# Designs tried in a protein design run: designed miniproteins, single chains, continued (2). Part 59

Each design is a single chain, and the fold is of that chain. pLDDT is the mean over its residues in the fold that is shown.

## One batch from the design tools (miniprotein)

Design m6164
Fold by ESMFold2-Fast:
Structure m6164 (fold): chain A 80 residues (1-80)
Amino acid sequence: AAEGRELLRRAEELYKEAVRALEEGKAEEAKRLAEEAARLAKEGAELLLAAGELSAEEAEAAKAHAEALRKKIEELAEKL
């Protein structure tokens, strides 16, 4: 439970860092940060599911959202 929530918080921080990297023109850094953020968010969702804090549907939605954010940052980085 606590571990899953901590991973989700860290994922949010990494997404913010990825956005800053985009603003600085650092395409490869932005992609790397977004990939790491998505990985942590997916792990956090799985831990919260295992702890009974998320339903299976909620965990899948959270993982899908994380992947959508990663893809969005990757698309923006490729346009730099």
Scores: mean pLDDT 84

Design m6165
Fold by ESMFold2-Fast:
Structure m6165 (fold): chain A 69 residues (1-69)
Amino acid sequence: TTDPRATAESNFELALEALLAQGVPEEEAREKAKELTAETLRVIADIDEAAGNTANAAANRALAAELAA
């Protein structure tokens, strides 16, 4: 069982590293990494809901909303 917060943190780190490697300024890269992580969490939530994992879907949606604020 994957921890949704650990998954979000890993996705944020990967997105941030990729953006920085592409020459995106740090402040902009952090903002974009949050956006990309929120999108990824929404996709995971949709997959979880389709599979009947409603609790995991709710957790991932809540984290996506938190990152988008």
Scores: mean pLDDT 82

Design m6166
Fold by ESMFold2-Fast:
Structure m6166 (fold): chain A 69 residues (1-69)
Amino acid sequence: ASGPAAAGAEAAGAEAARAAGRGKDTQLMVSNALGKLPPEKLPAAGRAAAEAGLAGHDAVGMAQAGLNG
């Protein structure tokens, strides 16, 4: 689709690419930490990590706190 929605999606993709370029190791560490949790806790821990990432926080730190709390 062409239009303002496509421009917004492209901007979000560019920002995600920048974040991935800088934080790919952080994403891998979060995935590794979440992989140690039982399946029942994955959705809550995943949400916490994603929320931390969206807020510009340390997603790894949030995932580790979830594991220890």
Scores: mean pLDDT 50

Design m6167
Fold by ESMFold2-Fast:
Order: structure tokens, then sequence, then C-alpha cells
Structure m6167 (fold): chain A 69 residues (1-69)
């Protein structure tokens, strides 16, 4: 689980503050987050470039982390 959390931090370039919140999530909360990220990524890639989708996905991920924590 920690390896997947580290990968997400690096892939989305999450801030130190948001990374700390991500590590505070339970395994169940983290699995829910990954599912929502995957769904959002598919949606964004229908209308955005990979670079634009990544930026929007970062914003979405930060909001979801804060909602779950």
Amino acid sequence: MDVQKRNLIHDLELSEEDAALLFSLSDEQFQELLKRIAEKRRELLKTHSEEEAKKLLREFTVEEIRRLS
C-alpha cells in the first residue's frame, strides 16, 4: 500500500501537505480514492490532452484526499 501511495505522490506531484494526508488514509479509503481517480482520469481523457488531464486529476485527487481525511 505505501508503495502505491508513494507512486501516486510522484505521478501527480502532490505537495508535502497533501502527501501527509494521503498517508493518513486507511487502506479502504485509499482503495476508494484509486477507484475514483481511475474513473476521473478516463472521463478527463475524453476531452483533454494527457498534460491537461494530469493537472485536473491532481486537483481532483487533492479534493478527494481532503474529503476522505
Scores: mean pLDDT 81

Design m6168
Fold by ESMFold2-Fast:
Structure m6168 (fold): chain A 99 residues (1-99)
Amino acid sequence: GLEEAKKLFDEALKHLREGLQAYASGNYDEAAKHFREAAKLFREAAEKSPNPELQQYLRDAAEHAEKFAEAVRNGDKEARQKALTELSEAVSRAQALLG
């Protein structure tokens, strides 16, 4: 239910924070790993979510986290920045619905 979705969402946010710290320090493998773990947690949160709009935002967050991990691996700076922007928007929208 919503409480389970919120707990999984909070765990995903922790991985995003760890991934951003790794990225800022130039540890791109650890950054990608954390963003992939966040994506898994966002997908699990979507499955526990009670409404379709929240499910969509959580799935969007998962997709953009995966795109960030891939862009970091490929050294694609433009794709990386786009993925971060879109991830931030999806996370903000999901957070508003989670309360």
Scores: mean pLDDT 90

Design m6169
Fold by ESMFold2-Fast:
Structure m6169 (fold): chain A 65 residues (1-65)
Amino acid sequence: APQQAAAEAEQRAGDLGTAARNRVLKLIEEMKKASPEERKKMAEEWGLTDEQIENIEYVVEKAKK
């Protein structure tokens, strides 16, 4: 059931929410401080797709301004 699956996902997100959010925020902060080459290297180490890399770089560039 979609609602049941959503509720379980929400509970799982609750358990991992702080850790996952902290990882994402730390990744963005590190990428904001890093050079473009370092950002690509970090994205590769995190196993991110090209689309995810582009989205993160876009957010980081916006945050600089």
Scores: mean pLDDT 63

Design m6170
Fold by ESMFold2-Fast:
Structure m6170 (fold): chain A 68 residues (1-68)
Amino acid sequence: SLERARELAERLSDEEARELVLQAIRAIEQGDVERAGALLRELVERYGSDPLTREAASALGEARDRVG
């Protein structure tokens, strides 16, 4: 799931959207569920019109839910 999100980040054309995905991955890896949730909300709100961004957000959400 995190590997999928990282792969999708490389395919995103927007630099800020890529950075948000990478920051969310790091937050999840560190167990910072609250920070991951905030980053995920920002990603979807600002870039959710892009199907690749929605796919990345879905993968991140699944990974976040597994942490707690």
Scores: mean pLDDT 82

Design m6171
Fold by ESMFold2-Fast:
Structure m6171 (fold): chain A 60 residues (1-60)
Amino acid sequence: GVTEEAKAVVEKIAKMKNLSEEELKEALKLLDEGASPEEIAKVLGISVEQARYLLRLARE
């Protein structure tokens, strides 16, 4: 599962980027599965460095 902290950050990014519910669900699924930071960055429209931070946050 994804931590509540990681979920909150992803939801904030989704609001700022006007992401669809489908895109938000995909991003959360990728975080839960431990997908590459490049894939997460692409889905959320963020940097690879931010995606790496989210992956660490999701595991804590």
Scores: mean pLDDT 81

Design m6172
Fold by ESMFold2-Fast:
Structure m6172 (fold): chain A 76 residues (1-76)
Amino acid sequence: MKPVKLEDLIDEKLKEEAKKAKEILEKLGVPKEELEKLAEEGKKLLEEKGIEVEDTEENKIIAYSFAMGVKVRKAL
């Protein structure tokens, strides 16, 4: 069985929400380096679960959100 691609798990609505999230993050002044670092961490976590992540801006935002969610859960 081939790894599941992240694109297969997200619909057009989620891609649109990812673009809006990027605009919100930019407006809040989140440093690009912090976003990239957390996106890379999220990508690795998704790939460990067998989810292949293409290098797109939307996928970076989704990976960033996933990494943030994992960190919040571990802090609880």
Scores: mean pLDDT 69

Design m6173
Fold by ESMFold2-Fast:
Structure m6173 (fold): chain A 62 residues (1-62)
Amino acid sequence: TSELVLQGLELAAEGVKAEKEGRYEEAAKLFDEASRLFRQAGAHALADELARKSEEARKKAE
């Protein structure tokens, strides 16, 4: 697995943790960054999923 995928997985895990703790703005930023890393790595399905999670978390932050 590439370094980008490993970094993306770590950020996604941090995002899930933030979301469970109600830190939705932080979760949205973490999911956005993970999505960008997966997109760069060519993992488009994971990138799309995390982009969706980021948008949903951002809506909950309001």
Scores: mean pLDDT 84

Design m6174
Fold by ESMFold2-Fast:
Structure m6174 (fold): chain A 93 residues (1-93)
Amino acid sequence: SEKKEEERKLVSRIVGEALRAIGAMEDAARTGDEAAVEEAKESLEELKKLTIEMNEIELGIKLLESFRKRAEELGLEEVAEHADKLIEELKKI
């Protein structure tokens, strides 16, 4: 079914952006590279967008809460604050 194929593509994109966020956060923590911080933030923005498109708001919140916790553990305050902002935006939907 076409709808299931579209859903599978969205799930694959969500997984890809989640892996990108993890890699960028680890790079930012190791190197202090501002470009890696920005990449992590961009990936979290895409995760929010994709979970809205999939109509999985609760999944989006849970994913972003996990990334916020990881960012806090890594000392990435800007990424953690950005994740918190995105969580609040999802909760208003």
Scores: mean pLDDT 87

Design m6175
Fold by ESMFold2-Fast:
Structure m6175 (fold): chain A 81 residues (1-81)
Amino acid sequence: MSEKIKEILKYLIENPNAFEELDKDGSGTITKEELKAFFKERGIEVSDEEINELLKLFDTDGSGTITREELVRALLKYRDI
């Protein structure tokens, strides 16, 4: 796992309201582009390879989107990273 992915996971673990900021309209899903833009706004440049690694961790069904449940499950699993 890249150091950038670990940094992103740590941010999400330490900022439990990050999903609400990403999912402002309450759709319950986040796209890879929305996630990439969110971290870019916070000074974290994420490559397409790093976004694909994040999706592999969060998206259990390979849908290309992240649900709240998938994000919470992944963060609980990887909180010691």
Scores: mean pLDDT 72

Design m6176
Fold by ESMFold2-Fast:
Structure m6176 (fold): chain A 67 residues (1-67)
Amino acid sequence: MLSEEQREKLKKYLMEKYGLSEELAERVVELAERGRGDGVGTLLTVKGGLSAEQAEDAIKFAEELLK
């Protein structure tokens, strides 16, 4: 489970770097906390409009926060 500080860092990163809405960023954080990397990738590319490379970068950032 991510701390509130880690959730806010991931959410802010997604919103500022990739222009995701607050609602979409929150959903990505929820899926990352549940270990659903496949769902995160799909949300980022399909709903967030990220490229595959951008989605991989965002997932890697989330994995670093979860350690």
Scores: mean pLDDT 77

Design m6177
Fold by ESMFold2-Fast:
Structure m6177 (fold): chain A 68 residues (1-68)
Amino acid sequence: MPGELLLLKFATLLSLGYSAVEAIRILAKEYGLSPITVAETIIRAARASGDPETEKLAEEALEELKKE
């Protein structure tokens, strides 16, 4: 699965009112990945696309996910 697809789905879930953590958990469940893997993939895709706002949101969500 391309990182760009996860990034697009993440942005869509945020636009629907989900938090970054909730969006990552939804995508992790949908694709059978760990939430950490989804968060890291979104961070890399956002960085590669030059989207610092989404990169920061995903990094903050990754920090929360590591505590749970």
Scores: mean pLDDT 84

Design m6178
Fold by ESMFold2-Fast:
Structure m6178 (fold): chain A 84 residues (1-84)
Amino acid sequence: MKVTRATAELTAEKDAKVGSAPVELNGVTATAALSKAGEVNTGLAEGPGSAEDAVEAARRAAEELAKRAGIKLETRFSVEEVEP
């Protein structure tokens, strides 16, 4: 079986809060995590959904994290199919 993996790369502004935001879309679960003080962080979305579903789930997770932390994020996405 193949699993779709989407990775969201997040760049946070200074004094960013530590947190995470899970989102599910079409069987794909995404989590974005943020560390303190302008560090690059990655969020992962994986599941049986399509590549498009995985990217959208990762994007939504990053957006929820930004709202909860009250910060601005720059996001980059990459997608791959992985055999389990």
Scores: mean pLDDT 57

Design m6179
Fold by ESMFold2-Fast:
Structure m6179 (fold): chain A 75 residues (1-75)
Amino acid sequence: SSEIEKLKQEVEELLKKTKEAIKQGDIEKAIQLMEEAVKLLRELLDKYPDDKEVQDFAKEKMKELLEMAKEILKQ
């Protein structure tokens, strides 16, 4: 589905922007971008609950988000 590919790309772009915000010390922006990424992951899972590729993608990206949150808390 082209919609799945588009939503995946949007999540990847948000994660990239989040990493940049963390590097710049903009914690408020980083948190906002992470919240947007979580919202998109939830939308993907809600629309495609039985899609294994979507499930695997969401698990991977959630793990990355948790590592970013850990990095923020260490600063």
Scores: mean pLDDT 87

Design m6180
Fold by ESMFold2-Fast:
Structure m6180 (fold): chain A 60 residues (1-60)
Amino acid sequence: MKKIDDEEIERAFLLMYASLLAKSAGLSPDEVAREVEELGRKNGFSEEVIEEARDYARSL
């Protein structure tokens, strides 16, 4: 079992954030992708997690 600070938790958080922005704020997939990228970078999330969150956001 991984520790709580692992990449899976960061990924889950960004995916949830992306879904919330698309659903509640009505942002386009491109805008959502930009928001999750900026949030991840500013909070020190791994680049791998940010990449996956961007791909997910673009699929919304």
Scores: mean pLDDT 76

Design m6181
Fold by ESMFold2-Fast:
Structure m6181 (fold): chain A 54 residues (1-54)
Amino acid sequence: SEVLKRAKEELERVQKQAPHLTDEQLKDAVTVRLISEGVPAEEAKKAAEEAIKE
């Protein structure tokens, strides 16, 4: 999905800028960013979780 693709792009960006973050912190950062871009909170959380799991 487009949201999942965006979550993966944001995850890669955050990992490069802040490699010390835990998986939980990475999911939170991606989720917050997607919400700021207009993605509903529940959809953003699911996309971030799926992105990190791969």
Scores: mean pLDDT 82

Design m6182
Fold by ESMFold2-Fast:
Structure m6182 (fold): chain A 68 residues (1-68)
Amino acid sequence: AAAAGDALRRLMEELGLTPEQLAKFVNAVLELGKDATPEEIAKRSGLSVETAERVLRALQESGLLDVL
């Protein structure tokens, strides 16, 4: 589906993220904006750098990062 909500839900299921963890990730990306690196996102969300990279890549591939 082209809906942002469907992509976020699939991402949660694939990576085993809780809704709280995903919300922290999204908030970190929104606060950092163009300066959102996996390392800074991991710091703010409490996720590992590897998990932050995987989530960020999936959002970029689905076009969701440009919408956030």
Scores: mean pLDDT 73

Design m6183
Fold by ESMFold2-Fast:
Structure m6183 (fold): chain A 124 residues (1-124)
Amino acid sequence: MKVKVGIIVMTFEEDREEGEKLGKEVKERIEKEYGDEVEVVKVEVVPANPLEIVEAGIRLKEEYGVEAVLIITMSKELLPIGRNAAHTLETEYNIPVALMTAEDLKDPEVFDKVVEELIEKVKS
């Protein structure tokens, strides 16, 4: 069975269009490289706020039936916000989360490790 994944891209308001493009690129890449193992059911772009990210993760699970969430941050400086939201989603809502930056997407080994981690979290 394919793992159902939701993608959350967290951005500042001025970066929203870039975040939408990034989310689409990541969805298309996962579908190309992992389409036999993973179904990307929804991509959401949200403000870089832990509460907004948590709300999006809950919505993805409840409305779209996602089993796991990939959080993408536009920069390394936003990682603490992403980690805070990921911790809440995993501990309070039992939603497996993996996290990456836009820079991590440029490294195929990092991208593969993050996607594989997410798949393993669902199967474990």
Scores: mean pLDDT 86

Design m6184
Fold by ESMFold2-Fast:
Structure m6184 (fold): chain A 82 residues (1-82)
Amino acid sequence: MFEEIKEELKKLKKEAEELYKKTKNEEFKELAKEIEKYIEELERLEKLAREENVALPASVFLFPEEAKKKLEELKEKIEKEE
């Protein structure tokens, strides 16, 4: 469901932005921008699915998982450096 995936991505983006505010690490800021691009791509694919009557690519369900994985990797990297 598009809205659930989109809301999960928005939550991950907000977490990345909050971590940037706390750590001042530019990698969190760049991750927030990357997650925003995932949201934009999801909205583009949702529009195409409605207009063209095509099935959504399975890759859209991987966007939150990929974003979460990158966020966790950045958190672990910072914990090891502190």
Scores: mean pLDDT 77

Design m6185
Fold by ESMFold2-Fast:
Structure m6185 (fold): chain A 65 residues (1-65)
Amino acid sequence: GEMTVADYLSKYLKDVKPEQVGKIIEELEKLFNDSVWNTPLSKVLEYFGSRANFNKWIEEVIKES
C-alpha cells in the first residue's frame, strides 16, 4: 500500500521523544488544516517538494520545540 505519514515518521523519528513527534504532527495539521497521521506521504511531499525538504522542516520543528 501507499506509505502514510505515520509509516514515514515511525521510521524517521524512531529515536525522537514522543512529545517532539506530537509537535511535528500538530504543525503538519496546521499546514494542511486536517488530520495528517493516515494521509499518504505523497500528498505531504507534494507540498514540500521532496523528502529532503520535509526532513529539513521536521528538524526545524524539533529545534524550535
Scores: mean pLDDT 81

Design m6186
Fold by ESMFold2-Fast:
Structure m6186 (fold): chain A 76 residues (1-76)
Amino acid sequence: SRTLELLRYIQELIEAIENDDFEKVKEILSRILKEFGKETAEKIYNTLLGIMEIRNMPKEKIEKFKKIFDEVLAEE
């Protein structure tokens, strides 16, 4: 199921963010963009930004995440 594949990527993405593995974050976001399209990737990105803000994550970590997503979109 494509839904189960997407949920697995989202779980891996959350784990990568928690572990400060920004290379893995970029890899997973790139795969989501390629496999599910820009609109789905943007929805996931915005949802995770909201979660990071609610969890009061460091501003530097949030800024790194934003920069990675910009890089992923630029490689489209």
Scores: mean pLDDT 84

Design m6187
Fold by ESMFold2-Fast:
Structure m6187 (fold): chain A 107 residues (1-107)
Amino acid sequence: MFDEEGYEQLRQRVREGNLSRAPNKEVQEMLEELFELIDEYEKNFEEDPEKSSLKRAALSTITLLLLTNSDVELARKYLEQLRNSKTVEELEELLKELQELLRKVLS
């Protein structure tokens, strides 16, 4: 089972752009959209720190899923679910689902 320390290491690697190979065009375009949204949520952090933190965590997990399985359709589905999540409780449930899915993909 993938631990939290391993997840943080992968997340940091993605943020630093330390990718071993260039992704295909569809994956690259989706990654660019995801990174732009991470930057947008970081800019708005001070207005609602708890929601912004959860949104960034979910977005980072979606990014890691895309990098591990190259499933653009799955990444778009979860990104749409993230955009439709309005409460802290909805964001926490989404993040839990994403973390469980990432754990299964990495196993």
Scores: mean pLDDT 70

Design m6188
Fold by ESMFold2-Fast:
Structure m6188 (fold): chain A 86 residues (1-86)
Amino acid sequence: SSLERLRKLEEKRFGPEEADEAIRAYEQAVNLAIEAIKTGNPELADKGIELARPLAERGHFLSEVGLAIAEIVKGIINRIEEEKKK
């Protein structure tokens, strides 16, 4: 799976303990992004961004993916709200 490939890359770069932290941050950011879409609440996407950003800044690929997903979801929610005003 793509997650298994990313996990192996993180383990090679940072070791297994940091890879586990990066996977947890990724899973939390993705779950928050899903809930943001379900509820229409961009603050949940912001929480995902906050969780993923520190590890993404350290260069963790999984955390970069989680950050990107949360940012995209926030942007889509904001666009939906603008369309509702028309």
Scores: mean pLDDT 85

Design m6189
Fold by ESMFold2-Fast:
Structure m6189 (fold): chain A 58 residues (1-58)
Amino acid sequence: MNREWAERLRRAGLEAARLGDIDHAEELLDRARSLGMPESVVERERERARELASQPPV
């Protein structure tokens, strides 16, 4: 069970989204899913990543 690795990938995905790299964020979240992150959590984080990438940096 790779819970720590999946959590690291989730955090990295959200950071990529904050930098506007939604493509990389989606890839990292998909990898977290493959490591056992629940599908409902992945879908929620994907939605959050899309919203973060759509906002201009402050």
Scores: mean pLDDT 77

Design m6191
Fold by ESMFold2-Fast:
Structure m6191 (fold): chain A 65 residues (1-65)
Amino acid sequence: AQAEQDEIDKVNRELAASVAAGDPEAVRRAIERLKELNGHYPPLPAEVSPASRRVRDVLERARAL
């Protein structure tokens, strides 16, 4: 569980950096990795953090595509 949380945190940081850089391909790759990790580790309910909020915003936009 902790190893998965560490990987999720790492990917969240990479995703935030990619979003800031405006790199859609890097963002898509990070989202795909998060989907893999989320399938194995479901997020805790009511996770409210700046990093988590940014990730959710990008995921929601990607789902709309």
Scores: mean pLDDT 62

Design m6192
Fold by ESMFold2-Fast:
Structure m6192 (fold): chain A 59 residues (1-59)
Amino acid sequence: MSKIEKFIIEYTKPFVEELKKITDPRVREVNLRSIATFFSNLTGISEEYIKEIIEKNGL
């Protein structure tokens, strides 16, 4: 696992834990995209890459 991947996992963890509490898969997908967009804008890391790492490691 790369340093960037570990960073994404660690710093998105509390948001992903809240995401897991959402029972509607459509609402969960919208919130996942919002998290990815937020961290992309904050860090300069690709939104698509952040989403992929979250999905691979937590959802």
Scores: mean pLDDT 79

Design m6193
Fold by ESMFold2-Fast:
Structure m6193 (fold): chain A 58 residues (1-58)
Amino acid sequence: MLLKAVKDYTAKTPEELTIKEGEILELIEIVDGEYVLAKSVATGEVGLVPKEVLELIE
C-alpha cells in the first residue's frame, strides 16, 4: 500500500522520518491515530510519519 507526502515534514524525534512533498512511501504499519510506520521508496529509510501529511494512493 503506497502513500504520498502532501507536504514537507521534518522529523522531530529520532524515530520520525523526514520527508518531502511528493515523496512516495510504503505503508508498513498503522501505529496509532496520529502516526504510521512507513518506508521511503526513494531512500529505503523507515520511520514514523504523521498521518496528516500523507494521502493514500494505492
Scores: mean pLDDT 83

Design m6194
Fold by ESMFold2-Fast:
Structure m6194 (fold): chain A 53 residues (1-53)
Amino acid sequence: SEEEKRKLELEVEVTDGMIRIAEWVAKKTGGDPKILEVAKKLREKAEELKKKL
């Protein structure tokens, strides 16, 4: 539905924001593997959400 599409679009935007924060924190911590793994999982989630649009 149109409502479901809007919710997915917002979830993608929020997830993309989280990725940017995680990558920024990883950069500040010298590439902490745990933070990089979080960023990777968020990128995978964003791609799954985009496939539903």
Scores: mean pLDDT 83

Design m6195
Fold by ESMFold2-Fast:
Structure m6195 (fold): chain A 91 residues (1-91)
Amino acid sequence: QRPLYKPDEKLRELLKEVGVTKDVYTPAEIYEALTEAIQKYNLIDKEKDPRIVNLKGTPLGELFGRDKIDLTDREALDEIIKKHTTDLNKL
């Protein structure tokens, strides 16, 4: 069965900026919404290195606690999602 996550207030505010207003998300939905937020703030330098995102001084940088993320580093992104969400059991 798919895990379901409830975002904390900081993550919820970022998701709201990209028009995502659900109470519960799958990991994939949060991942997609975070990617959309990064694109909305134009944090990816497509001409230099589209994989490395500079977050310094942004709300995303505060949320992630990092100045940079690698969008191909799935494990690092999963850790951020787990840190800012509550895993909801379907039971």
Scores: mean pLDDT 66

Design m6196
Fold by ESMFold2-Fast:
Structure m6196 (fold): chain A 60 residues (1-60)
Amino acid sequence: AIEEMEKLALEAVVASEDEALRQAIADATREALRQIEEGADPEEVLRQFKERVEELLAKF
């Protein structure tokens, strides 16, 4: 779960040329990792993270 999030975040950041988009992805990644550390279900967090990244990529 964590490795998949890091991979998705890296791929999205590398693909984006917009600094605001990169910052938003970084913030979403940090929040997702924090939720897992605090005991959230990694599968649910990964699902929400994927949805958030897809929304950000579609908007930018």
Scores: mean pLDDT 75

Design m6197
Fold by ESMFold2-Fast:
Structure m6197 (fold): chain A 56 residues (1-56)
Amino acid sequence: DYVDVTLGDHTLRVPRSLADRWRRHGVTPETLRRLADRAEREGQRDVADLLRLMLR
């Protein structure tokens, strides 16, 4: 179950549970790194690259 989350000028499709966590605790660099690694493992290279760009 995935939802779209907008971070600045970027929209990311993430699991609903992760989106709920971001709403409650905010988005951290560690969370973005974990999501980028997951996206890369699942073949979503464009999403992984976008998330890594947000970490810079």
Scores: mean pLDDT 69

Design m6198
Fold by ESMFold2-Fast:
Structure m6198 (fold): chain A 60 residues (1-60)
Amino acid sequence: MYKSVVEMPSEELAKKVAAEIKKEYPDVKVTVEGKKITLESDLPVEEHIGLTLRVIGEGL
């Protein structure tokens, strides 16, 4: 299991990104604390970054 932390520019953006990740990738455990999103799954850390950027890039 891999654990990654991604920091967003705002707490509101962190909540939106976390909600979309939960929707598209239900097997990923997502936790939000302020501006930080913690991702836990069997996916490698690079994939955690990739899915986060995809959610942001697809126009949230």
Scores: mean pLDDT 76

Design m6199
Fold by ESMFold2-Fast:
Structure m6199 (fold): chain A 74 residues (1-74)
Amino acid sequence: MPLPSLAQIRALLEAAGLPTSRLDKIRDDAERSALFVEAGARAYLRRLGIEVPNEASAAEVLERAHAAAEALLA
């Protein structure tokens, strides 16, 4: 699948209420994809009114987003 653009990641970080300086941490394609997925999951949870601590791991954020999505599809 094509890699997400930095502009797409920035928009998701803003939607999630996260600092766009997180883009400065991207060193390779794997980190780019990981940040895109985390930012997307956090933005999704925020739109649902679900609070997730800023210190929560990417894995915890993804698990919560998955659980929320399953609840909507049930």
Scores: mean pLDDT 77

Design m6200
Fold by ESMFold2-Fast:
Structure m6200 (fold): chain A 58 residues (1-58)
Amino acid sequence: ARPAPPPAGKVSKDLTDEDIIARTEAILDALGLSPEEKERVLQQVRDGLAGIAARRAA
């Protein structure tokens, strides 16, 4: 038996941080950004998600 890859489908109505990151990566890929630019934007998204989480906790 082969190990199945992790499911990429949305399992709930609410988007998780992982869903947001995956969605952003797909959008960047569709926009045709370079690999370096994609990595840079993904880092920015992670920082943004951390800020949103902090705001919700406050």
Scores: mean pLDDT 71

Design m6201
Fold by ESMFold2-Fast:
Structure m6201 (fold): chain A 75 residues (1-75)
Amino acid sequence: SERDKLIAEAQQLPKLTPKEFREKAMALLDEASKQSPETQLDVADMVEFYARLVGDEELLEKARELRRKALKELS
């Protein structure tokens, strides 16, 4: 499924260089924003976790924005 594919790609993020990590994480957040709210939450949670580990504040905020969007769609 598309959800499983996006989750699998997010799990590979820690294996990338910082530049590749940021580019792929941003692309994953954009793609997830077009999927179900549950997929948006899963991808947002994974990207938020890794963004915190590497200290990428812009990426962290984008992941949090996706999380807020998903929660609004579930209400």
Scores: mean pLDDT 83

